# Ledger of designs, part 31: designed miniproteins, single chains, continued (5)

Each design is a single chain, and the fold is of that chain. pLDDT is the mean over its residues in the fold that is shown.

## One batch from the design tools (miniprotein)

Design m17122
Fold by ESMFold2-Fast:
Structure m17122 (fold): chain A 62 residues (1-62)
Amino acid sequence: DEHLKKAAEAALASDAEAAREHLLKAGVSPEIAERFAEAVRASDIAAATEALREGMEEVKKL
């Protein structure tokens, strides 16, 4: 999914808003997308990785 890739690229660039938008477009829930954005803003790599994992599982179950 291009949007999941763009969300990861935005997170690497520390662009939390772009990362959140791309997760939403990929079909990730607003709750998980917001948690990911908060983790990116906090530079919490562990929390960001967990939120991304949950979002990917959500998209794959669609």
Scores: mean pLDDT 79

Design m17123
Fold by ESMFold2-Fast:
Structure m17123 (fold): chain A 62 residues (1-62)
Amino acid sequence: YVGAVARARSDYTAKTPEELTLKKGELVEVLEEVDPTTVRARSLATGREGLVPKTALEVIEE
């Protein structure tokens, strides 16, 4: 999962300064699995990094 590209399933608004705000369809790179429900990701569109729930993301398998 780490190193994979994922897509936001829907719009997600950051609830804390540590979280990443995403728009539906936005592509992110998964940098780290922080816990079973949360990853650190970087938006490929904006370059911003933050925490995102795994349920907000769809991994693109290639």
Scores: mean pLDDT 78

Design m17124
Fold by ESMFold2-Fast:
Structure m17124 (fold): chain A 75 residues (1-75)
Amino acid sequence: MKKARVKHLGIAEPGDLIIAKGSEFIVDGETKKLESEGRDPVAAAAEGLEEGNIVLNPKVERAKERQPAVVIEFL
């Protein structure tokens, strides 16, 4: 069984960038809520993510200009 751990957590808002073991995810409201509940947001998102794709939203321009808000490491 593999778990993800939040290695670095800043203020993550919808549209922010999460980096997780070579994958990039754009934070939505549900992903941030999973983090606050101590759950694995990347693992939960990855269960529905088609291989080779990244979770995107219309605010990708914000993600390009900002530092990653959260870095998640798979254990």
Scores: mean pLDDT 43

Design m17126
Fold by ESMFold2-Fast:
Structure m17126 (fold): chain A 86 residues (1-86)
Amino acid sequence: MEAAAEEARRQVKEIREETEKARELARNPELALEAYKMALDASTRAAKLGFERRKLGDEETAEEAFQVAKEAADVSAEARRRALEA
């Protein structure tokens, strides 16, 4: 049980780091489409993790995952706008 919770928290951290990388890539119009895809994938993975952890009664990790999903979705929307300029 501890190992599963630790793994979930590690995944949340990795998805947050991917989201941050996507935000950086989105600053370059040539990489905006790549950033959009990366952020969209991150948002989807974080949302899935959130639902999984909630089913297991891990509200703490679930809330953290949903927060990351929202942040990634926002980065995705910004990157999409920038990609239209490229």
Scores: mean pLDDT 84

Design m17127
Fold by ESMFold2-Fast:
Structure m17127 (fold): chain A 73 residues (1-73)
Amino acid sequence: MSKEEILEEGEKLLDEGRRLAAASPDRFQAEVDLAIAEMYLGLAKLSDDEEIQRELLEKVRKIVEEMGARLAA
């Protein structure tokens, strides 16, 4: 996966996270989750290491998955 593909996937995950946050009854927790996810994607943009970029993308994915799980509960 290229840096461009990793960043595109990250932006899609953040868009999903924003949709989940809009549906969340706990807006504060949702905004905190989004801020942390945005921080990890920002770090991926600054990195030139594809392995680090991929690891950061997985951190974003986990946060968005946790947001979805909280909404489903």
Scores: mean pLDDT 82

Design m17129
Fold by ESMFold2-Fast:
Structure m17129 (fold): chain A 63 residues (1-63)
Amino acid sequence: GAAAEAAARAAYEGALAAGLSEEDARKIQMVALEAGKKAPDDASAAKAADRAGAREYLQALGA
C-alpha cells in the first residue's frame, strides 16, 4: 500500500544520501517494499518496511 511504498522510497533516498550505489539503494527499496506488503495494515506495513530497509542498509555498509 501507499504507506509501504512511502517508507521504501524514504529508505532508497536515505541510502543514496549516505553514498550507497543506485543498485544497493534499489535493493534496499525492494526489500523494504516486500516486507511492507506482507503486513496486515498500513501502520504495520510502514514499520515492517522501515525495519527491513534499515537491516538491508546496514548489510550494504558491511555492518
Scores: mean pLDDT 78

Design m17130
Fold by ESMFold2-Fast:
Structure m17130 (fold): chain A 76 residues (1-76)
Amino acid sequence: MKEEAKKLFEEGLQHLREGKRAMEAGDYDAAIEHYERAIELFKKALELDPNNQGVKELLSYAEELLREARARKAAA
């Protein structure tokens, strides 16, 4: 249970890193896909560990990054 939440969280962090890398490369479509996957994984981690403030903060941050990626795609 707790180990499964940690695995989901780590996978979400990897997608956040890949999304940021895609943003730096100007690949906004790839960034959007990675940020959407990170959000999905963080939400699943919170279902298993609902009081984890670090995951809540990273979920909020990932949602902000997704909005920025979508805005940059629209402006490109």
Scores: mean pLDDT 85

Design m17131
Fold by ESMFold2-Fast:
Structure m17131 (fold): chain A 99 residues (1-99)
Amino acid sequence: MRVHLITAPDVTAMLEALRALLAREGLRLTGGEFEAPALDSTGQIVVGTFNAVDAAGRPHVIVGVADTRPGHTSTVELTGVEVDAEGRPVARVRVTTSA
């Protein structure tokens, strides 16, 4: 399995980067979820986790972070990957913010 990381200033930029990555790497999106990380209860930091497959059927995981707060930068770090009951890869992530 391959993992891709995206950092973006907003959700629109994150989704555009996701679309560009899918086209560039020849990936087909199979699922995706958005969550606000525990570091932000205001919804200004958003983490997106997306599942995709390449032309050979190999699973890829894409994790993006969007931090809309002025003067702040958020990065996403992959802490692990699990497989759910359906055999789908689920990324576990940590979000780190700096001002």
Scores: mean pLDDT 68

Design m17132
Fold by ESMFold2-Fast:
Structure m17132 (fold): chain A 60 residues (1-60)
Amino acid sequence: MEEKERLERVREELRKWMEEQGWDFDAILERISDEILEDLVRALRESEKLKEKARERKLK
């Protein structure tokens, strides 16, 4: 996958996450550097991993 396509998918993933939170930051996302976008998505994925582990603890 080309780097440009990869970064575009990262932007889409972050946009969806913000929309789920009830925020509309599309204009801000367009101004954020690709480096920051990658860091934010990485943090989001780590958060989701923690949620998954918490669910496993509740469900045997």
Scores: mean pLDDT 65

Design m17133
Fold by ESMFold2-Fast:
Formats: C-alpha cells, structure tokens, sequence
Structure m17133 (fold): chain A 60 residues (1-60)
C-alpha cells in the first residue's frame, strides 16, 4: 500500500526546496553555479511530478 501521508510530506518538502533553489538561482551570478542549480532544480521538478502522479492515483 502507498503511504499517502508520507507522499504528501515529501511533496511539501520538495516544493519548499524548489522554492529555495529558485531564489538562489535568481541571486547567483556565477555561470557554473547557475548551471548546477538549474540541473538540481530540473531533477527535483521531475521527482515532484512523479510523486504528485502517485498521490493522485492513490487518492483515485
């Protein structure tokens, strides 16, 4: 069985981390650090999409 409570908590934590990374990206002037933050943000966004899909299926 899918733990929906754990999924909701992980989604909330990821959304917070994504928001923090977006803020850092806006303030970053170093091209290498900017690239690393963009890659990290992309990975977290993919993970968030997967978890949200699992949550929707578990609730349906």
Amino acid sequence: AIDLEALEKEIAELEKEIAELEEKLKETTDPEEKFELEVELGVLEIKLAVLKRLLRKGRA
Scores: mean pLDDT 82

Design m17134
Fold by ESMFold2-Fast:
Structure m17134 (fold): chain A 87 residues (1-87)
Amino acid sequence: APALEVTIEAPASAKVGEPVTVTARTSRPADRITFFVDGEEVAVFEGPLTEASVDVVFTAAGTHTVSALAEADGSGALASRDVTVTA
């Protein structure tokens, strides 16, 4: 089977208390997509699925990293994006 690939989409900037939509897309159906903010798990979606979205609210200013881990058939792929948050 071809390798599993994941892409993550998020705004480059946000404000404290502003909802931000983070979207993950996969090259083939994933059994699970897990979202992280600064390495902390915030959402899990069970598949099969090729797309998942979560709304994130940042409570502190600074640079935050959003990540999506997609898993299929014992294989995993991770994508990350930085979001600059201002007060």
Scores: mean pLDDT 86

Design m17135
Fold by ESMFold2-Fast:
Structure m17135 (fold): chain A 85 residues (1-85)
Amino acid sequence: MWGEALEAQREAAENGLSSADLDQELIDRGSEELRALAAALEAAGITTDEEAAAALLRELERAGRLALAERLREELAREKEELAR
């Protein structure tokens, strides 16, 4: 409804914090860029399109944003799990 992408992004960030030894600054940077990516996907009308998300991940990897690509991958996997519930 109001932001499945935002909900998934928030929980992905929380899971990253819980499962990894990450400092707060790194988490904050990741969350901000994930929000920007989620907003861009929504603006393009690509909310839950797995192929579009996969293409975006490849673009991030090509740009050398490996940490962002990893976080986005986790967020997408979590969103898929929520839909499967």
Scores: mean pLDDT 56

Design m17136
Fold by ESMFold2-Fast:
Order: structure tokens, then sequence, then C-alpha cells
Structure m17136 (fold): chain A 66 residues (1-66)
């Protein structure tokens, strides 16, 4: 999938430039963004409306708790 390819590219780039701890932190952020994008696509929330932004922010908070 496209999102998995983006994650693989990010991981390779980070491994060249960052410490293992920094790689782990950035990959954690990227995984949250990946899950958010998958959820938004499933719900059809691709337009930047005010209501969609509020739903995305709530989902980000939910994912951060995991």
Amino acid sequence: SELEKQMARLEEKLKKEATPEEVEERLKEAKIQLELKKWAEKEGLLEATEENIELLLKKIEELKKK
C-alpha cells in the first residue's frame, strides 16, 4: 500500500540521519499519522471542513492514548 511505502521510506531516511531513539520516536509519530489517514479514508473525511477537522483531532487524541 502507498502508506506502507511511505513508512518504509521514512524509516530508511531516519536510520541514516538519526539515533535509534529518534528513529523510534519518529516512527511512533508516523504510525499515528498512518492510522489517522486510514481512518479518515474509511470515513470519507478527506475534505478540510471544520467538522472533519474536529473529528480528526478527536481521533488523534484517541490514538495518542494507545
Scores: mean pLDDT 68

Design m17137
Fold by ESMFold2-Fast:
Structure m17137 (fold): chain A 68 residues (1-68)
Amino acid sequence: MAAIEAEIEMAMHLMKGAVAKLAGDKEAAAEAYRAGIEEARRFAEEVPEAREVAEEGIRVFEERLAEV
């Protein structure tokens, strides 16, 4: 299930960023969110059925990155 795989991968990057932010490591949080954006862009390009999920994920990562 390509769509669920995309969601799991994006959720892992969100969790890494959130943990880093809670630890006060804004640089590590920004790096995790940027990695999440890159992976979501790949899913949107390579997996058409995951495109909507990936596009929403990119939006969430960009919002989180703007907070850092």
Scores: mean pLDDT 80

Design m17138
Fold by ESMFold2-Fast:
Structure m17138 (fold): chain A 51 residues (1-51)
Amino acid sequence: MSIAAALRRALEAGAVITASEEELARGLGVSRATVSRALRALEAAGVYERR
């Protein structure tokens, strides 16, 4: 399954991603690079904004 799709669904359900990339990577069982790429894709799609 796509990590970007999972994160996008959570945001669309009203979740706010305040966790660090490292914490998301640990929780999802993936590398920090995978999380960083997924968050960049969501930011480009307008559904996530980095602080």
Scores: mean pLDDT 70

Design m17139
Fold by ESMFold2-Fast:
Structure m17139 (fold): chain A 69 residues (1-69)
Amino acid sequence: SMVERAKKILEEIKKLASKSDDPRVKELLEEAEEAYERLIEAEKEGNVTAVVGSLLRLIGSKLEIELLV
């Protein structure tokens, strides 16, 4: 499911964030956790557009953290 894929991405983000003391990384981690929660809610509602939007936000946060770590 999309929730399981998003969970795996969030776990990767948490591992990357644990290696950095940059406050921008902490803010991006919080954004990623919020995006994951939004994705779960959107899937429960059957809102495909919101599921895609939340997944893209999660992926974006991961890419930004990778550039900072």
Scores: mean pLDDT 86

Design m17140
Fold by ESMFold2-Fast:
Structure m17140 (fold): chain A 55 residues (1-55)
Amino acid sequence: MLSEEERKEVLEEARRLLEEGRYEEAQNLAVRAVTTHDDYEVAEEIGKMIKEALE
C-alpha cells in the first residue's frame, strides 16, 4: 500500500486530472494504485472523486 505522503500526492494528481476533464487518466491512477501497490482505499477514493465530478 502507498504511504500517507504518496497517497496525498496521488489524490492531488487525480484532482488535477479531474479539473482538466481527463477522467480516463484519473481512472488509470486508480487502476495503478491497485495493480502496483494493492491500494484499494486510494482507488476507491479516486472512483468517488470521479463520480462527484460527473454529477
Scores: mean pLDDT 78

Design m17141
Fold by ESMFold2-Fast:
Formats: C-alpha cells, sequence, structure tokens
Structure m17141 (fold): chain A 67 residues (1-67)
C-alpha cells in the first residue's frame, strides 16, 4: 500500500533540499517561489495536517536561510 502522506512529506523534503541548493547559488527568490508552488500542489493533492505542517516548516526554514 502506498502511504500518500509519507510520499507527500518526502516530496516536500526533496523540494526543500532543492530550494536550499538554489539559495546557495544566489537564487533565493526563485527558491522560495519553487518551494511554495510545490508545497501548494502537494497539500492540494494530500490535504492532511501533517503534510501542511511539514510544508509550512520547510517554507519558514528556506525563507530564514534566504535572508
Amino acid sequence: MIDEVEVAIALIDMARGIALLMISKGKAEEAIEFLREVSEKVVEKVPSEEVKKRAEEAIKEVEEKAK
């Protein structure tokens, strides 16, 4: 059985990693936009509190790192 919540969290974590890499290359605005877009689409498909919380935490971390 595919755990859709587990897959959704993994997708958010991968997107967070890509966003952090983009920030290291000087693409902070694009990184934040990318992570927000991916997080919005993932939360739309898997509307769970755990997925939403993970997305919010990832976005906050990336936004703080971009400063």
Scores: mean pLDDT 83

Design m17142
Fold by ESMFold2-Fast:
Structure m17142 (fold): chain A 62 residues (1-62)
Amino acid sequence: DQIRQVIIRGMNKVQDYLEAGDFEKAKKVLEQTIEELRKLGASDEVIEAVRRHYDVLVEKVK
């Protein structure tokens, strides 16, 4: 599943940047991941789930 692979790769990269304290790069990777998901035809529900996961990751490192 191409959508699943994009989410896994993107969110792993987001987590690495958040753990390094690079919130600007983490947000940029999130937005790039969402754009790639939209191009693959991901539903709004999938995109919202990815955004919610990002918020949870940010909360854990702040």
Scores: mean pLDDT 85

Design m17143
Fold by ESMFold2-Fast:
Structure m17143 (fold): chain A 57 residues (1-57)
Amino acid sequence: LTPKEKQLKAEIELKILENGKLSDEELKELAKKYGLSVSKVRKLAKEAEKEVEESAK
């Protein structure tokens, strides 16, 4: 992962821990903020969700 992708993934993980799931609108906003495609942000969000779930088990 690039430094931007690592930072985005960390921010997504924090948002999942605080609020649960992120909305499509939040994913689009993060895509704009980090200069990444929405598809890439969705992939990182799924990876973050999996890591949070595995840590909770």
Scores: mean pLDDT 77

Design m17144
Fold by ESMFold2-Fast:
Structure m17144 (fold): chain A 73 residues (1-73)
Amino acid sequence: AQYTEAELREIFSEFDKDGDGTISAKELGTLMRSLGQNPTDEQVDEMIREVDADGNGTVDFPEFLTMMQRVIR
């Protein structure tokens, strides 16, 4: 099933434990698995590196949407 932006935002917020508006590689992996995807930790790290220009290992919501558009097409 396709997810709306609102549904993705709600799920993102569930995994944003710090409330900073970002999630870690570990949290992203768990979130993707909850959506029926099965990425390895290495694949999740690679996806984060594509969007994380600062190299801090976290993803904000706009970056997360960009990644998910590729997956949930």
Scores: mean pLDDT 71

Design m17145
Fold by ESMFold2-Fast:
Structure m17145 (fold): chain A 68 residues (1-68)
Amino acid sequence: HMEEEKKREELRKTGIEKFVPENLKKARYVHPEIADYLEAELRAYRENKPLSEYIDQLMKKYEEEAKK
């Protein structure tokens, strides 16, 4: 049960480490909002923290942009 969830997490982390940096470079060129999300995923992976914390930070940035 828990073993299968951990294996899926490992596969997701491998994908994030390899594919997110490549997609981030492309997304910055085409869609900055997508690039911010991909950067959040990469940071969550590197710092071994829940993605939700980084999404909350990203949402705060968008809220500040809307105020300006």
Scores: mean pLDDT 66

Design m17146
Fold by ESMFold2-Fast:
Structure m17146 (fold): chain A 66 residues (1-66)
Amino acid sequence: MLVVKTEVDGIEVTITITLESYSIEYDPAATPEQIAAAEKKAKEYLERLRGLEEQRKKLEELEKLS
């Protein structure tokens, strides 16, 4: 599971991604256009997460150094 906190058109969104699906938590002030933009980003993250399997090992080493 990957949790990404990002900003879309001045609102804060939290995108939670699994290998199979994603979900997005929106600021109450989010517009439909901002929601659509955030959903597009979530789909991109899901696709990249599958490609990041190898790089995740490197991130685990960096986290271990913290």
Scores: mean pLDDT 71

Design m17147
Fold by ESMFold2-Fast:
Structure m17147 (fold): chain A 78 residues (1-78)
Amino acid sequence: AKEKLEKDPNDAKAWLELGKEALGKKDYESAIKYFEKAYELSDDKLKIEALKGLAIAYAELDKYEEAEEYFKKALELE
């Protein structure tokens, strides 16, 4: 994931993969930043995955208002 971002910082899928890795490491602040970047750079299909990642990361940080907003956005795109 990081290797792809060094070559192409606009690779939405690489940012999504970094977000998922950060979630696995319980680095929720980094996960949020990576999923936000994936969301900004992605098409509709990857946006849903990025929004779900944001919702999970915010929920794990007990930021339930933000988590609910991102889950609602993901459901609206499905």
Scores: mean pLDDT 79

Design m17148
Fold by ESMFold2-Fast:
Structure m17148 (fold): chain A 74 residues (1-74)
Amino acid sequence: SKESEAAAKLTALYLDLVGVEIGLEMGEITPEQAKEEVERILKEADKLIKEYSDNPEIVAGAERVKKLAEELLK
């Protein structure tokens, strides 16, 4: 279902954020690479919010991803 697809995309975005955080902490990615990945994640999260605006669980998950992504670059 589209909902299952959205849930899978949210899971992938969470894992991408974890990867960026670990990569930055370990010095395995540059701040520029981290920023590019965070911008991509924010864009995909916004897309999910718009596509699934009638699904509060998906919207809440995507908004949480956005908050975590924004916090990562501070």
Scores: mean pLDDT 86

Design m17149
Fold by ESMFold2-Fast:
Structure m17149 (fold): chain A 97 residues (1-97)
Amino acid sequence: SELEEVRRLAALTKSKDPKVQYEAVKQLAELLDTSEDPRVRRAAAEALGEAVKSKDPKTALLAAGSVLTTASVGSPEAREAVEPYVEEAVEVFEKGS
């Protein structure tokens, strides 16, 4: 199920391999944008919000960029799902850019 995939990807955002972290963030952002299931969108947005708080600055910046991109150009449903994480994402993105 897509919800099980979100759970798997959320765990991979904590990988010691930066390429694995990057791919997991990218796939979470894709699920957030493409899924028709509100539970999947909410879980993907939450996983991205947690990745924004990552102690790895590159992972945090990638997740912040994904949240901000979704908030700007995503579907109305995806934009609503990421709204709780936008403020933190702005702070991380401004510090990391």
Scores: mean pLDDT 83

Design m17150
Fold by ESMFold2-Fast:
Structure m17150 (fold): chain A 85 residues (1-85)
Amino acid sequence: ADEEAAREALELGRRLLEALEAGDLEKARELLRELLRLQDRAAASRGLEPGSEERKEELVDLALENAEELRRRLEEELELAEALE
């Protein structure tokens, strides 16, 4: 379950990186929402409290305000994930 969620997160992360590289902030916003929902599902499966929808929108806005930093972090995390395969 967690492994499948991680794989889904990596796929969404790759799509998010492509959207950020293309400057498609609308698509990046949608993909960030999907990633946060996936993260909530993973947290719930571990007995952790999921974040509110309002909090998720705040995180999306903060991430997109720092889109260049978000892109750098995603590139680094995706490269590390691929290296561990």
Scores: mean pLDDT 74

Design m17151
Fold by ESMFold2-Fast:
Structure m17151 (fold): chain A 54 residues (1-54)
Amino acid sequence: LSKEEKIAALYAAANILGVAADIERSLGAPQEVIDEIEKAKKDLEEEIKKLEEE
């Protein structure tokens, strides 16, 4: 995969996690569950940043 394709896939995954966190929050999920999803999204965003710097 090209660098651009990898970045695009990670952005898509991060966006999906953002939507999932919003849905879980609206359903009254425990804060720990929401925090785990938000952490996963942030980890992907950090991976994107690292790839963009390559």
Scores: mean pLDDT 82

Design m17152
Fold by ESMFold2-Fast:
Structure m17152 (fold): chain A 72 residues (1-72)
Amino acid sequence: SSQEELLRKIGEILRLIGEEFDLEQELKELKEKIKKEGETEEDLKKIKELEKKIEELKKKLEELKKELASIK
């Protein structure tokens, strides 16, 4: 049961890492767009939204990593 729980938590962590990578990629692309085309109010709003989502995901990942450490 300990092994099964560990594998489930690993799967959850991997999924969240994928989501974080997607959001960081979107942020990178938006910053490249701004660099090339100039900054708009919509771009600033999206940057703030993406940064907030990335921060929330990083916090969740740290919590799950601590849970993994406590399982085994």
Scores: mean pLDDT 82

Design m17153
Fold by ESMFold2-Fast:
Structure m17153 (fold): chain A 55 residues (1-55)
Amino acid sequence: SSSQLQQEIGHLEGLIGELRAEAARSTDPGEREVLEEGIRLLEERVEELRRQLEE
């Protein structure tokens, strides 16, 4: 349902925000790279869910 998709999108956007904050605080380049990759994958998932919501 659209309600469930909206809830999942909101949850993932919250996680992305937290990971971005963690990446900004990290002084380890390897940790930052892993966090940035994770953020990209979550952003792709959000875009998939948004496409489903537009259907």
Scores: mean pLDDT 86

Design m17154
Fold by ESMFold2-Fast:
Structure m17154 (fold): chain A 67 residues (1-67)
Amino acid sequence: SLEELEKVVNEIADEFPVTDEQRERVLAALKEANVTPEQLKSLSREDLARLFLRVPTPEEIKEIIEK
């Protein structure tokens, strides 16, 4: 669900020194790429850093999630 995705994004973003603007942009990109909360929870810290320290493209998100 979108509410669960938002919750997971906020919890992960709190672990990184990201701005509220960056947090919102990452959430929007993940929604566009149809990423599930379960997929996010399964990612390594390195993959999470790749997602949250910049806004990735849908293609980059797919590469990180599907690998």
Scores: mean pLDDT 76

Design m17156
Fold by ESMFold2-Fast:
Structure m17156 (fold): chain A 55 residues (1-55)
Amino acid sequence: SGTDEVNELVKRAKEKLKKGEEPTADELTALGGDLLIQHKIKEASELFAKAAKLE
């Protein structure tokens, strides 16, 4: 997927979390990657662990 697709997944993950909705595995993985770039390692790790448990 291109950079624009990843940015859209990050946006959707953030919007769902604000609404109390569960993001998809792809959305959680994209947000986790974004958080790693920002050095939010603990938050990223938790999102990756959650994504790994989803289909």
Scores: mean pLDDT 82

Design m17157
Fold by ESMFold2-Fast:
Structure m17157 (fold): chain A 86 residues (1-86)
Amino acid sequence: SMSLLQSLRQQEEMDRVRRLASDFELMKIIELRGLESEDPEKAREMEKQWRQQVRDRIQQGTQDQVLRDMAQQYIDRKQHIQQLNL
């Protein structure tokens, strides 16, 4: 029962990480869509490069590590935005 509770808590932590990583990806998509309206060729190249970087990191390491990295980048950007609004 204790091992099951620890596993469930780890799953909940990873669910939070996945949500933050998804928020980071959404932020990137919004940035790319803005660029696509001004320079569609550059937007396509940047999206291709970013998606390739994500794939390469998954191949080099684990998907969980990539998700944790993306989640941390989102947290860092949120903190930076909060500082700019002060």
Scores: mean pLDDT 80

Design m17158
Fold by ESMFold2-Fast:
Structure m17158 (fold): chain A 65 residues (1-65)
Amino acid sequence: TKKLLEEAKKLFEESKKLEELGKEYSKKANEDSSTFDEYSKKAAELYRKSLELRKKGEEILKKVK
């Protein structure tokens, strides 16, 4: 079941990348009021995707009992 652990690891790594990208857009939104709505929406979508990937990784780990 090492393949499931590697799959979960990839999902967590991808989740972390999306979370960091979301933080960048959130920061840009706060630095420029004219782009606040646009970049805030983009940050929210990236955070949502990050959470979905993390949830999938955790579900795989639960199956490795």
Scores: mean pLDDT 80

Design m17159
Fold by ESMFold2-Fast:
Structure m17159 (fold): chain A 98 residues (1-98)
Amino acid sequence: MLSPEELLEKARKLYAKVVALVQKKINETKDPEIEKLAEKYHNEMRSQLVAMEDAVKAGDEEALREAIRKFAETVRKLGDELNLPEVKKIAEELEKLA
């Protein structure tokens, strides 16, 4: 079982992978609609990471688990809308952390 700090570190690493995969798709497609969708979900994911950091600082494990679940949901929706199977797989990994 991972500590709250290890859970946060793992979520941050998975976030970095999502950002890299999305940026690759933006660079390959050069579609403004994909870029706009990516920006919307990026803002949501950043907000969820802040909630995870706040939960770890507060020692609130339930708030941390809830923030990870919401983050996984956002990542899954992003993967579905951009048709990125690797991003959807990352959402499954995040759900296992919650």
Scores: mean pLDDT 85

Design m17160
Fold by ESMFold2-Fast:
Structure m17160 (fold): chain A 60 residues (1-60)
Amino acid sequence: DLDALLEKLQEARELMEQGKPEDLERAREILNEIIRDGGLTEAAQGLLGYVDLLERVQKL
């Protein structure tokens, strides 16, 4: 269901905007679920790369 995938993608984006470590972990989980479901794969992979960047910044 594309609408359900878009809702998940939006939830992940909102978590990333909050920027807390727990929110970034949850966003990563949701994005991996989207990739696993086989929809919106390029968008989800791009956002996963951004989550990885944000997590690295938080460890500094």
Scores: mean pLDDT 79

